Designed miniproteins, single chains, continued (5). Designs and how they scored, part 13

Each design is a single chain, and the fold is of that chain. pLDDT is the mean over its residues in the fold that is shown.

## One batch from the design tools (miniprotein)

Design m16444
Fold by ESMFold2-Fast:
Parts: structure tokens; sequence; C-alpha cells
Structure m16444 (fold): chain A 65 residues (1-65)
């Protein structure tokens, strides 16, 4: 559905923003973006593999705080 496609696209954007923030050492911002990406991907019905990847990135950001 269009709704799921939009949610997936937004999730991908937030995931990319989170990774960019990690590269800059902005772990607070990275955590926020990864949390938003995770919520959007869950709503979009993303695969367990995609969810696990984002959860791992979120854990890395949290570990740095």
Amino acid sequence: SLEREVLRALGAIYHALGKKAMEKGDYETAKEWFEKALELYRQAGASPEVIAEIEKDLEKAREKL
C-alpha cells in the first residue's frame, strides 16, 4: 500500500540520518533518528532482519552515551 511505502521510505531516511550522526560522533541525535526509523519500519511491516539491523545500530548509539 502507499501508506506502507511512505513509512518504509521515511524509515530509510531516518536510518540514514542516524548513521550520518554516528559518523559525526553525535550519539544523542543518532539515537533519536534510529528510534524514529525503528518505529516507522515496524509500522511498515519490515522484515525481522531489517528490524534487527536498526536495533543493533540503536544499541551502538546508546552504548556510546
Scores: mean pLDDT 87

Design m16445
Fold by ESMFold2-Fast:
Structure m16445 (fold): chain A 93 residues (1-93)
Amino acid sequence: DFVVPSEEEVKALNEIITEALRELDKVDVDPARSVAAVLLAIGTFLETGSVKEAMDALVDALEDIADQSTDPEVAEKLRKIAEKVRKRAEELA
């Protein structure tokens, strides 16, 4: 069973995810991993009804991808994207 989100919450989630995907497209990371991170965030939102918890899940997933990266520049870019998502989520709280 899914929590029915408000239009405002759906709009905020969509704007944050769209911006994150746009930034991720500029990073040399496997697109399947980026999609999996976004799907985890969407799943968390549907389970909790919380944009903050969904964004925390996205941040954690991006940091995990960064930690597993063999390229330090890719890892740094992923951590910067995670930090932007975290700050945006804090602005909505």
Scores: mean pLDDT 80

Design m16446
Fold by ESMFold2-Fast:
Order: sequence, then C-alpha cells, then structure tokens
Structure m16446 (fold): chain A 58 residues (1-58)
Amino acid sequence: GAAAEAERLRAELERLEREGVRTLVTTGDQAKVAELSARAAELRARLAELDPELYASL
C-alpha cells in the first residue's frame, strides 16, 4: 500500500543522503553529490505526496 511504499522511499532517501555525504567527505566528487541530492529531492517530493503524515514526521 501507499504507507509501505512511503516507508521504502524514506529508507532509500536516507541511503542516498548518507551516500552523498560520504562521497563529499571521502572523494569530493561534486557531480555525483549533485546527482544524489537531486534524486533525494525527487524522492522527498514523492514521499510527501504518498504519505503527508509520515512526511511531516521527518
């Protein structure tokens, strides 16, 4: 259901954000960080649409 999908998207978002921070700190690959950040923003938008209450808890 939508709630399960929202939880999955949230977990993926957290992984992408951690990967972006790690990439910036370890390799400094700005292009990869920008791509990961853009994808994370898209996932946040989708999460807000699928489960506004779950999104508000973030």
Scores: mean pLDDT 76

Design m16447
Fold by ESMFold2-Fast:
Structure m16447 (fold): chain A 67 residues (1-67)
Amino acid sequence: DELRERVRKLAEELGSTEEGILAAYAVKQGITLKEFRERLKKASPEEREAMLQGAVDVAEELVARNR
């Protein structure tokens, strides 16, 4: 899972966890981490990829802001 591995690497760069990045994305979307995980489980492969890409985008923005 390329996007999940990317989230993990960005989490390490931020001194956070994969769960922390997913939680940050969920907050940005106005939902809880629990709700986000539930949506991921019910999502199509295409929807899941889009959601994980959103998490990557949030993590990359956080890395950029901390420079």
Scores: mean pLDDT 79

Design m16448
Fold by ESMFold2-Fast:
Structure m16448 (fold): chain A 62 residues (1-62)
Amino acid sequence: MEEIRELLEREVELSMELIKAIVDALFSKDEKEKEEYLKKADELAKESQELGKKLKEALEKA
C-alpha cells in the first residue's frame, strides 16, 4: 500500500513538471529554448509512462 502511494505521489509531481515544461515551451520566444523545453517535456512523459508501468505491477501484486 505505501509503495502504491509513493508511486502515485511521484506521478502527480511528474505531471505538474510536464505541464510546466509545456507552458514554458509555449511562451518561449527563442526557438532554441522552445526546443529544449519540448525535449524536457518528452523526457518527463517517458518517465511518467515508466512510473505508470510500475504502478500497474504494484497494483497487480496487491
Scores: mean pLDDT 80

Design m16449
Fold by ESMFold2-Fast:
Structure m16449 (fold): chain A 67 residues (1-67)
Amino acid sequence: SSVRKKLEEMEKIVKEKNAPSEEEIVKLNPEVFEEMLKLAEETVKRGEEEGRLEEAAEARERLEKLK
């Protein structure tokens, strides 16, 4: 049940700041950061497996920016 609570807390903070950047979202909730990293890694793998090398490269760049 913590996932819903964390999303609500983040939404409250986002509203207070009038839509913060991804950097602020990362600072507000480390679990969101880990989820974003996981999604980026999955996109890299899938893109490479499907032969979408450019999409995989873009996801890899996003992954590095999130680090």
Scores: mean pLDDT 67

Design m16450
Fold by ESMFold2-Fast:
Structure m16450 (fold): chain A 66 residues (1-66)
Amino acid sequence: SAAAEAARAALAAARAALEAGDVETGQKHLNEASRHLFASDGPSWAELLPELAAVSAALREAQARQ
């Protein structure tokens, strides 16, 4: 679905921002990914929820070091 594809793109953007040290932009993209995921249908959740959780954990870890 378009929503699931948008969620994947936002998750990738969040990881890229985190790698660049831009924690604030990473959080913005993570929030966008969450919104897109909730707009998608249930089958996409099984795949994307673990990715969302992993990116969220990495972002929180980076924020704790700021």
Scores: mean pLDDT 81

Design m16451
Fold by ESMFold2-Fast:
Structure m16451 (fold): chain A 60 residues (1-60)
Amino acid sequence: EIEELKEELVKILGEEVAKKLLELLEKAFESVEAAEELRKIVLKYPEAKPLVEKLLKILR
């Protein structure tokens, strides 16, 4: 399930952006800076927003 969502992110955003987004997701609960960077990426790529929301719910 998590791996499937990660694969969808790579297909939408590409490997580099998806990798950065996943690292920010992990750090978002520990760092205000990471949470702000995550928000900026989601605003730039709104198609990724539903996937990011699902990942945040699973990781929490």
Scores: mean pLDDT 77

Design m16452
Fold by ESMFold2-Fast:
Structure m16452 (fold): chain A 68 residues (1-68)
Amino acid sequence: DEGEPRVEALRRQLRDPDPAVRLAAVRELGKLGRDPAWAPLVREPLIEAGRDPDPAVRAAAEEALKHL
């Protein structure tokens, strides 16, 4: 998985066993996506987070995607 190092670090956090770590990663991706230059880079990881087993992580991903 190659790409922008910040986005790759956040994608790694989305695989963390702790849902609090995954939730923090989703929120950070959502913040980055508010910049139009970053929106294309964060869309895919946010879509993946929308399939997370934790309902809070899924809700945060859905909210972030609405603001892209």
Scores: mean pLDDT 82

Design m16453
Fold by ESMFold2-Fast:
Structure m16453 (fold): chain A 80 residues (1-80)
Amino acid sequence: MENLRKELEEEMKKMSEAAQKGDIDTVNEEAVKIIRIEEELGLPLDEQMRVIGEVLRFIGDAIDNEIKKRKELEKKLASL
């Protein structure tokens, strides 16, 4: 259990870092890993829902950061 909890924390950190970079592919890969670890841990439903909420937030952050990058590129293109 302790080793799986540490693995969960490490994967959550990797997902957070990928989300900040707008790396959607890495965020999706880490989301799958996190859900698998969560299932293996057999956490109470409320704690499972909290982790899922954090995963969804990171996915949202990654999408928002990708949209921001795209809008900046569109502004540069429009200036040409």
Scores: mean pLDDT 80

Design m16454
Fold by ESMFold2-Fast:
Structure m16454 (fold): chain A 59 residues (1-59)
Amino acid sequence: DLEKQIKKLEEELNEAIKNKDYERARELAKELVETMRKAGVSPSEIQERVEKIIAEISA
């Protein structure tokens, strides 16, 4: 179930960002984007999510 995989990746990504593990966060963000593409999420929605992740990592 791609939707469950997306939720799990989002949770792991949020935890990595909270722990300032930016290397793991980058890897999880890439996997999340790839999984969202496979699930048929729109390119605009994926881009919005990526921009938010970059902002959090850059803070």
Scores: mean pLDDT 77

Design m16455
Fold by ESMFold2-Fast:
Structure m16455 (fold): chain A 69 residues (1-69)
Amino acid sequence: MEEGWELIKKKMEEALEEIEKNPEKAEEIIKELEELAKLIRQGLDGRSVEEFEKLMEEFLKKAEEIVKK
């Protein structure tokens, strides 16, 4: 389980870095993360889903802030 969480956190960090370098690609990057998130969410229990949703929310907020700049 921890490995899965570590992987998604890494992917989110990589995505934010890529969006910062090229904000024009933000939509594509966010879509890829959302697709991966849907697959991961299917394998999680309720408590883990809530924590995962919080991570996704934080990611989306950060991505939006980068794009606004």
Scores: mean pLDDT 75

Design m16456
Fold by ESMFold2-Fast:
Structure m16456 (fold): chain A 87 residues (1-87)
Amino acid sequence: ARDAILDQLVADTEARVEALLEEAARSDDRVGLLEEALALLDAALAWVRHHLEAAPERSPALEAALARLEALRARVEAALAAARAAA
């Protein structure tokens, strides 16, 4: 159950964030869309971190999910910094 929820959370978060990054590249509201993407990532990361802390044993699936979401967050942060600097 937890792995199924994790898989859905990561897939949904990645899909939504990639869609927001794609829209931000074409939008005049670039900062707003990137801030929305960051909020989605922060919520997903909070969930993964909570479950990692609560895990009685090492979870490679949770560790992989954390790494994937943190890498995506870094991409969004870089895009947001560039968008703010251009304003």
Scores: mean pLDDT 84

Design m16457
Fold by ESMFold2-Fast:
Structure m16457 (fold): chain A 67 residues (1-67)
Amino acid sequence: MVEVDPEDAERFAREVERLAAEHGATAEVRIEGSRVSVEVTLPPDATPEQVEALARGLQELRDRYER
C-alpha cells in the first residue's frame, strides 16, 4: 500500500504495471483516492535477478510517488 497524490494514482498504477510486465510479472493495482494497493505476482520460474530488479524498481517508484 502506498499513499500518493490522487492525480498521480493512475500514473503510479501504470508505472507499476509496466515495471511488472518488463520483468515477466503481473500486477493488480487498486486505487482508493490517495491510497494505492499493489499486488505483484512473479512467474513460477522467476530468476533471482528478476526478483531483485523488480523489487528495486518498485522501491524506486514508491519513493518517487509516495507522499
Scores: mean pLDDT 77

Design m16458
Fold by ESMFold2-Fast:
Structure m16458 (fold): chain A 55 residues (1-55)
Amino acid sequence: MDKRNTEIVQKANELRKAIEAGDKEGAEKAAQGLLDLGVSQESVDQLIKSFTEEA
């Protein structure tokens, strides 16, 4: 398994939890972590939108 993919999944889960908790600082840190792992800004924006729009 690709170690980088595991870290991306972990950061995406941190981002989701921060958004659900209303933790702006936590969400910003998780989003920055995804960017540091080479995830595109467009993908990060789509994740934020998806988690915010979760019904």
Scores: mean pLDDT 77

Design m16459
Fold by ESMFold2-Fast:
Structure m16459 (fold): chain A 56 residues (1-56)
Amino acid sequence: GPLLEEARRLREEALARGNGGATAAAGMAIKDYEEGASEEDVRRGIEEARRLLEEG
């Protein structure tokens, strides 16, 4: 779904930039989605990954 695709995209970008924190946050969002966690939990991981990428 769109959340999983966004989390995967963010993880790929974080890996390309060498941002370990963003990679971990995006990875957590992927794991949460795959394990059937709430949409809120998945979105939190996506937001954290995005924030860490924007901060450098």
Scores: mean pLDDT 85

Design m16460
Fold by ESMFold2-Fast:
Structure m16460 (fold): chain A 71 residues (1-71)
Amino acid sequence: MKAKELGERGKEEDVEPLKEIALDKSASLEERLYAVDALELIGSEEARPVLEELLSDEEEEIREKAKEILE
């Protein structure tokens, strides 16, 4: 995965599509984790609410990843 490459591309514009992938329960776990990593690399204030929303996700690995980033 190239989370850094994707995250550095569009900044705030990439937050929305990455949020859609990270919250997409039909996407693979690998794709969702990639989106979470990309949101961390963007590091904008727009990304923080998305990471907080992911703390309540049904997938444990997604929740743990978001928790690690926010802590």
Scores: mean pLDDT 72

Design m16461
Fold by ESMFold2-Fast:
Structure m16461 (fold): chain A 81 residues (1-81)
Amino acid sequence: TVEENAEALLKKLEERLKENPEDLRAKVEKLVIEGLLAEHRGDYAAAAEYLLEAARLAEEAGDEELAEGLRKAAEEMRRKA
């Protein structure tokens, strides 16, 4: 299921962050997965917040294309809320 797949990925990302707390890529991936889980549950407001934070960290990591994509996804979530 979506929840089972997301839970497995989150556990893997938490292990990565435990070993390297400054891993911006892992932080972005974790926030994106949390945003997708919120969307799956119909919590579009929470989904938008997770995606905006992911966009901020992606921009900090120098990935402007990913940051822009995540900001657009967050705007779509806000329209559904």
Scores: mean pLDDT 84

Design m16462
Fold by ESMFold2-Fast:
Structure m16462 (fold): chain A 88 residues (1-88)
Amino acid sequence: MEELLKRIKELAEKHGIELEITFKVEPSEDLLRLIVEYLETVAEGATRVKITFELIDGKEVAVVDYEFVNSPASGRFILSPDPEPPPP
């Protein structure tokens, strides 16, 4: 777990991303690995990323908000280690 959290912060610093992490629950290593993959491949060009770890229907999810400082492009998505859960 600590190693994955360090990797997440290292990737954000390497790509010049302002990273904010909020822990509402303790994330699993599988969920942290999904965040690492996101930051390695999809976050290129993002300037700010906010990650919130929380429970939805007893399952751990990461809510990811991203922004570009010089672009109107911003978005939100949810990462889960399980197959996409059905909407509530």
Scores: mean pLDDT 71

Design m16463
Fold by ESMFold2-Fast:
Structure m16463 (fold): chain A 77 residues (1-77)
Amino acid sequence: LTKEIEELEKKAKELELLADAYEGLAAMARSAAKLAKKAGKDPSELEELAEELEKKAKEYREKAKKLKEEAERLKEE
């Protein structure tokens, strides 16, 4: 039981770190898009990249949440 809970929590933590990393990359892409726009360049590709990175972050965060919920259920058993 304890080992199963630890494995789920570890996997959830790894997915949260991936989500955090993708959120950081998305923020950087958003900042780059603002700089491109200020420089008179088309920000479209950077905005699209930011959206893709934000979507990826959300997917990893949702997976992490499900693993945490499963670990919590096992603690109740």
Scores: mean pLDDT 84

Design m16464
Fold by ESMFold2-Fast:
Structure m16464 (fold): chain A 68 residues (1-68)
Amino acid sequence: ADEVAALARAAAEAARAGDRAAAIKHLQQMHSLGALTPEELAAAVRAIEEGDLEALERVLVRGYLRAA
C-alpha cells in the first residue's frame, strides 16, 4: 500500500512536470506490484502521451484503492 501510494504520487508529479519517461517508469513499477492491470497500464501510458492528466489520475486512484 505505502509503496503503491508513493509510486502513484511520483507518477503524477513526473507527468505534471512533463517528464513522461519517469511517469511511465513509475506506472510500470505499479504494474509489477500488481496495483495496475495491463489494460490500466496501457490506459495510463496513453493518458500521459495525450497530456490527459484527468485520465491519468483516474487510473492512479484505481491502483491506489486496489492496493489499500
Scores: mean pLDDT 82

Design m16465
Fold by ESMFold2-Fast:
Structure m16465 (fold): chain A 65 residues (1-65)
Amino acid sequence: SMEELREKARKMVEGIQQLAEELGREVAIQFGERVGGLSRETAELAIEGRLEEAIELAVEDLEKL
């Protein structure tokens, strides 16, 4: 459902923020792209704390899977 997809996107965005704080920006971006199925732009928005924008793009990214 859209609700489940949005919740998945939110958790991934939050995970990217935490990963960036712990291991750095580039590691978080690469993890988001390679494991999360996210675009670089989505991961960058997450790291910038632009949560709602990052979640919306993450939903679009995940719909392509």
Scores: mean pLDDT 83

Design m16466
Fold by ESMFold2-Fast:
Structure m16466 (fold): chain A 91 residues (1-91)
Amino acid sequence: NRDEILERLAEVAGIEVETLREILEKLKQIRPEDFDSILDSFFKDVEVMLRSIEELRRAGDEEAVEEAERNVRDLVETIKEGLDKALKLLS
């Protein structure tokens, strides 16, 4: 379920799920022809990432979990900034 994956990603990234939906809408505006293919790859990669973080939690590796969650937050912010810059160039 893609909605469940988005909610889990938003929780790990420390943002609202609506913010992730806005990111996807911006991506659709920039890359409409490739959007479905990019989405399929994105959700597969995110599911693997979230599963890896859950496995770290089960192993009790709190430091690795905190590092992985920081990396996810940094990645999401980088994507937001990149999409905002791309949309300004397309105006």
Scores: mean pLDDT 78

Design m16467
Fold by ESMFold2-Fast:
Structure m16467 (fold): chain A 56 residues (1-56)
Amino acid sequence: TAEAEAHYAEGIEHLSQKRYEEAVEAFEKALALDPDFTAARWYLAQARELLAEQER
């Protein structure tokens, strides 16, 4: 879980910098390590939504 938490923290940092592609990747890595990481799943959905808005 420490590795999952580290990736989650990276994802949050990327989100705060509007680096949505990097945020998505970080949250996906967190969930690969801990599928029960509800916060990471929620933020992954948010990051994907924001990325879709930005890429259009």
Scores: mean pLDDT 82

Design m16468
Fold by ESMFold2-Fast:
Structure m16468 (fold): chain A 55 residues (1-55)
Amino acid sequence: MSRRELAERAEREVAREFARDPDASTDELYERAARRLGVSPETVRRALEYLREAE
């Protein structure tokens, strides 16, 4: 999986978790997204940083 593909999946999962629980902290959203993707929360954070830099 490419870095961009991971970033796009991470963005979608974080957005989904935010829609489900808008009061959740950023750390909680990243943890939930990471669990669904089978990666660490740190990997989700870095993937989103990559996507932000690519814009």
Scores: mean pLDDT 78

Design m16470
Fold by ESMFold2-Fast:
Order: sequence, then C-alpha cells, then structure tokens
Structure m16470 (fold): chain A 69 residues (1-69)
Amino acid sequence: MVTVTRTLPVAPSPEVAALAEEVAGNIEGVLSAKVEVDPERGTTTITVVAESREKAELAVRAAESILLG
C-alpha cells in the first residue's frame, strides 16, 4: 500500500470537496481518499491510500481536476 499527499492553494465549497473525495475514492485500486479544506490558510490537502503509487497519483490528479475546475 502507498500513501500520497498533495496540498493545493484552493479552498472550495464543501460540495466540491466532497465530490473530489468521492471521485478519487471510487478509482480501482484506491483503498481510501480524503480531501481536507483549510479555509484559514486557503488550502486543500488530498490524501490517498492505494495499492500502488500509480493508482494513488491517478486518484490525486482526478481530485485536483475537480478542485481546480
């Protein structure tokens, strides 16, 4: 199992953050995905636990596309 974390300089709505977490968590080979918004810092942290680094990176990129779009 591999854990990947990424922090983005965005603070989306709770609905957008929840969607990003759901989409990342539904990728095959992903065991867990968490999207945590810090409104005071204006940042969002994505944490993915997956079977491989490739699956974790794919999930993080999927979450990023939702959070930045």
Scores: mean pLDDT 85

Design m16471
Fold by ESMFold2-Fast:
Structure m16471 (fold): chain A 67 residues (1-67)
Amino acid sequence: SHMSREELDREVEFTLYLMQLALAKRNKDYEEALKIAEEGIERFKDDPETVAYLESLKKEIEEELKK
């Protein structure tokens, strides 16, 4: 399998967003988690699969904020 430098950099950045999101959720900092998810959606807007995944996480965070 071949990955370009662009693909590697994008995967690393995505992993960092997921890690930050997981930490915010663990701390029940749902406002921060929402901000991270929104920033991730904007950052990866050209990747529809990644956007769909992040939008699903954003919906889960929004439901927690309603509690």
Scores: mean pLDDT 82

Design m16472
Fold by ESMFold2-Fast:
Structure m16472 (fold): chain A 65 residues (1-65)
Amino acid sequence: SLDKILELIALELRKIGLEYDLELLEKKYKENPTEELKREIERLRKEIEELEEEIKRLREEIEKE
């Protein structure tokens, strides 16, 4: 399905963007370690993990077609 392939591409691009944001937050945390930055990093890591699971499931569905 073309729609699923386009969704996969969109999710992969979103993951790249979130990974970039994570690197910026980790750099900020290294300069100014605060509990709020730590919470933002933890939340972003969770979003990336959830996105990786979505990507995995979508890849498996495409392979079954």
Scores: mean pLDDT 87

Design m16473
Fold by ESMFold2-Fast:
Structure m16473 (fold): chain A 75 residues (1-75)
Amino acid sequence: SRVDRVFDRLIEQAKAEGLPELVEIIEEVRKEMAPDDSLENFALKLAKKVIEKHPEHLDEFNRLLRRAIAEVEAE
């Protein structure tokens, strides 16, 4: 699904930038999502979890998320 592709890109990019805390949050949110959940709901849940656990990474996370979405949409 499109959501799964965004997850895979986000995890790949977070690992490449040395952000294991973001990888953990992304994987946690992935487990909590329904198979047919929307990209908008995914982005909202993910942003909330980043704000709660690692607000210091919010700007970097938003950059990575926008990039992952753009890359998936370009395919």
Scores: mean pLDDT 79

Design m16474
Fold by ESMFold2-Fast:
Structure m16474 (fold): chain A 60 residues (1-60)
Amino acid sequence: SKLSRLSELTGLSRGLLRRIFGDEERLLTVAEEDALKRLAAEGVPVERFPLIREALRRLQ
């Protein structure tokens, strides 16, 4: 449940994360900056990016 852990670590909704990453295997293969760019397109504030970056690194 890496997607669930990412939700808990970042405070982002599971629905949003599922839309961006799909399943947990896709989460493992997504480049960090590409993931952040997609989250920005969905309206995630850039101020959250350091937390999201750290969480993605921890889940790889």
Scores: mean pLDDT 84

Design m16475
Fold by ESMFold2-Fast:
Structure m16475 (fold): chain A 93 residues (1-93)
Amino acid sequence: MRVVKVRLPSGKVLEITEETTDEEIRKFLKEAGEDRPSLYAGLLVIKAAIRDLLDPRELSDTLSKKIAELEKQGLSTDEIIDELDKLYKKLVS
């Protein structure tokens, strides 16, 4: 099993594996004070890369474009993350 250690701007480190849940990622970011759509998307990209499901660069570009679109529409962090989860689920299916 692959383990990836991710250091946030706050200096906090999260260990990501194939078994790490989206709920655990979101909880970690909230506890770190870094609950941002861009950071959440970055952690989804790492999770997908561990499972070799998608090209990390292509996934990163897709999620970043979606974040920019939703931010322009004035959506909240919770609404943006919900839409990212829906998009990620469709892409890995």
Scores: mean pLDDT 80

Design m16476
Fold by ESMFold2-Fast:
Structure m16476 (fold): chain A 70 residues (1-70)
Amino acid sequence: EQERIDRANQVAAELYKRLKEAKSPEEKEQIIADARRTLVEELGLSQEEADALVKMAEIGVENGKNPPTP
């Protein structure tokens, strides 16, 4: 389980990095699709679990680009 969690965290970190660097909506969609596929197909996560990790990465990128006003 720990090995699977570590791998999932690696996929999530890579997803976050790639989403932050993406320049188009189509590129983001492809990155998300690739990450979701890896999480479900290779790590055996449920589609719901994979979607949650993807959503967290998306929120992280969005918050990083629009920080709270002082």
Scores: mean pLDDT 73

Design m16477
Fold by ESMFold2-Fast:
Structure m16477 (fold): chain A 70 residues (1-70)
Amino acid sequence: GPLREEAEKVLREAEELAKQLPDPVVRASALHELRELRERLEKARTEEEIRQILKDLQSVKASLERLLAS
């Protein structure tokens, strides 16, 4: 549904940002966090679960955008 499609879009965008991080340790940590969020999204069965994962993904993406802008 639309909520899952939005979460998958934010996840892909966050993964692309994480790959651009110059520090290999920070990059590995960010990619690990996103992998765990991907697994949570794949297992999510309710709209409430997907909504919470989307919020977590948006938070991670915002943090990555801030790191890359500095």
Scores: mean pLDDT 89

Design m16478
Fold by ESMFold2-Fast:
Structure m16478 (fold): chain A 57 residues (1-57)
Amino acid sequence: MTAEEAYLEGQRAFAAGDYEAAIAYFRRVLELDPDSEVAPVAEAMLAEAEARLAAQR
C-alpha cells in the first residue's frame, strides 16, 4: 500500500462516516511517507476525523 492509496481509502471511510477507519488510514499515510504531497492533507483530515469521532459520543 502506498501513501496515496492509504489516503484514498481514508477519504472513502471519511465520506462513509466511518471516522475510526478514516483515522487509521490517515495515520497510515504518515507512517508510509511523512514527506509525501498527501501527508499534509492527511494530517488535516486526521484532525477532522478525530473531531468528528469525538462529536459522535
Scores: mean pLDDT 82

Design m16479
Fold by ESMFold2-Fast:
Structure m16479 (fold): chain A 67 residues (1-67)
Amino acid sequence: SLEELKEKLKRLLIEEYGLSEEQAERVVELALQGRGDLAGALIVLETGKVPSKELQELIRELSELSK
């Protein structure tokens, strides 16, 4: 479901990438707006880490479901 994907994305961002709640929410917002490239760029900007394949796919799925 959309809710489960949102929760999984937030969990990964906070626990594995060290984002704050506010930063993770912003990434989720960008994904839901279909702006997955910007969501990925924000992760790199905030963490210095490139999103994993799993994280990239999760962002893509959320972007598709938001339409």
Scores: mean pLDDT 82

Design m16480
Fold by ESMFold2-Fast:
Structure m16480 (fold): chain A 76 residues (1-76)
Amino acid sequence: NELSKKIYEYAKTIKDEKKKKVALALGGAIQNGRRVDVGRLATELGISKSTVYNYVKEIEKGLNLPEGTLDPYLVD
């Protein structure tokens, strides 16, 4: 999946370890036809769900994707 590949390549440039883990979770979900459980991921990373959503928006901007492009791959 081309989108998954772009997210994985972008993740390599991320210095923030928690943002990187959000990007990798998204890449894996897209590759496997699954969705990221935002609440579970937030708990695992020790951050708020709002922070996960903010990281998703930053990833979209970094990839020059329209805001909300990755929303179908998220579940709460």
Scores: mean pLDDT 88

Design m16481
Fold by ESMFold2-Fast:
Structure m16481 (fold): chain A 63 residues (1-63)
Amino acid sequence: SKAEKLRELAEKFGISEETARKVADLVEESGGRVSGAEIARATGISVETAERLGVALVIAGVA
């Protein structure tokens, strides 16, 4: 399920499920056009983590 994949990604990236959901929402709302820098500013995670997580969420079909 999307919820299970989101939990697995949160654990893999060492972030909270709440933060992972916020990233997924930003990616979905923008149609995948949100930048890693925009995600980082909105969530407080690093730009590198934001870029990697954003791509992983799209590939996993969560966003």
Scores: mean pLDDT 83

Design m16482
Fold by ESMFold2-Fast:
Structure m16482 (fold): chain A 88 residues (1-88)
Amino acid sequence: KEEAEKYYELGEKALLEGDYEKAIEHYEKAIKADPSYAEAWENLGNAYLEMGEYEKAAEAYKKAAEAVKDNPKAAAVYEKQAKEAAEK
């Protein structure tokens, strides 16, 4: 948990600095530590979206939806983000 949160925060810092490649690396480490970390999957998708990696962004958003499948409203938001990324 603490390890996943640490990498998530490093990823957010990298996103703020515009270093999308570094942000992706940090978010990948966060999800490796906690695969159910929906916010890390969402931000991984956001970083891929900024890089123009639309298919990878869509897959990351789908993983975020899967991580919150017990919350249908939250899952629907992530599924919409995945569809919008795939349509680009």
Scores: mean pLDDT 83

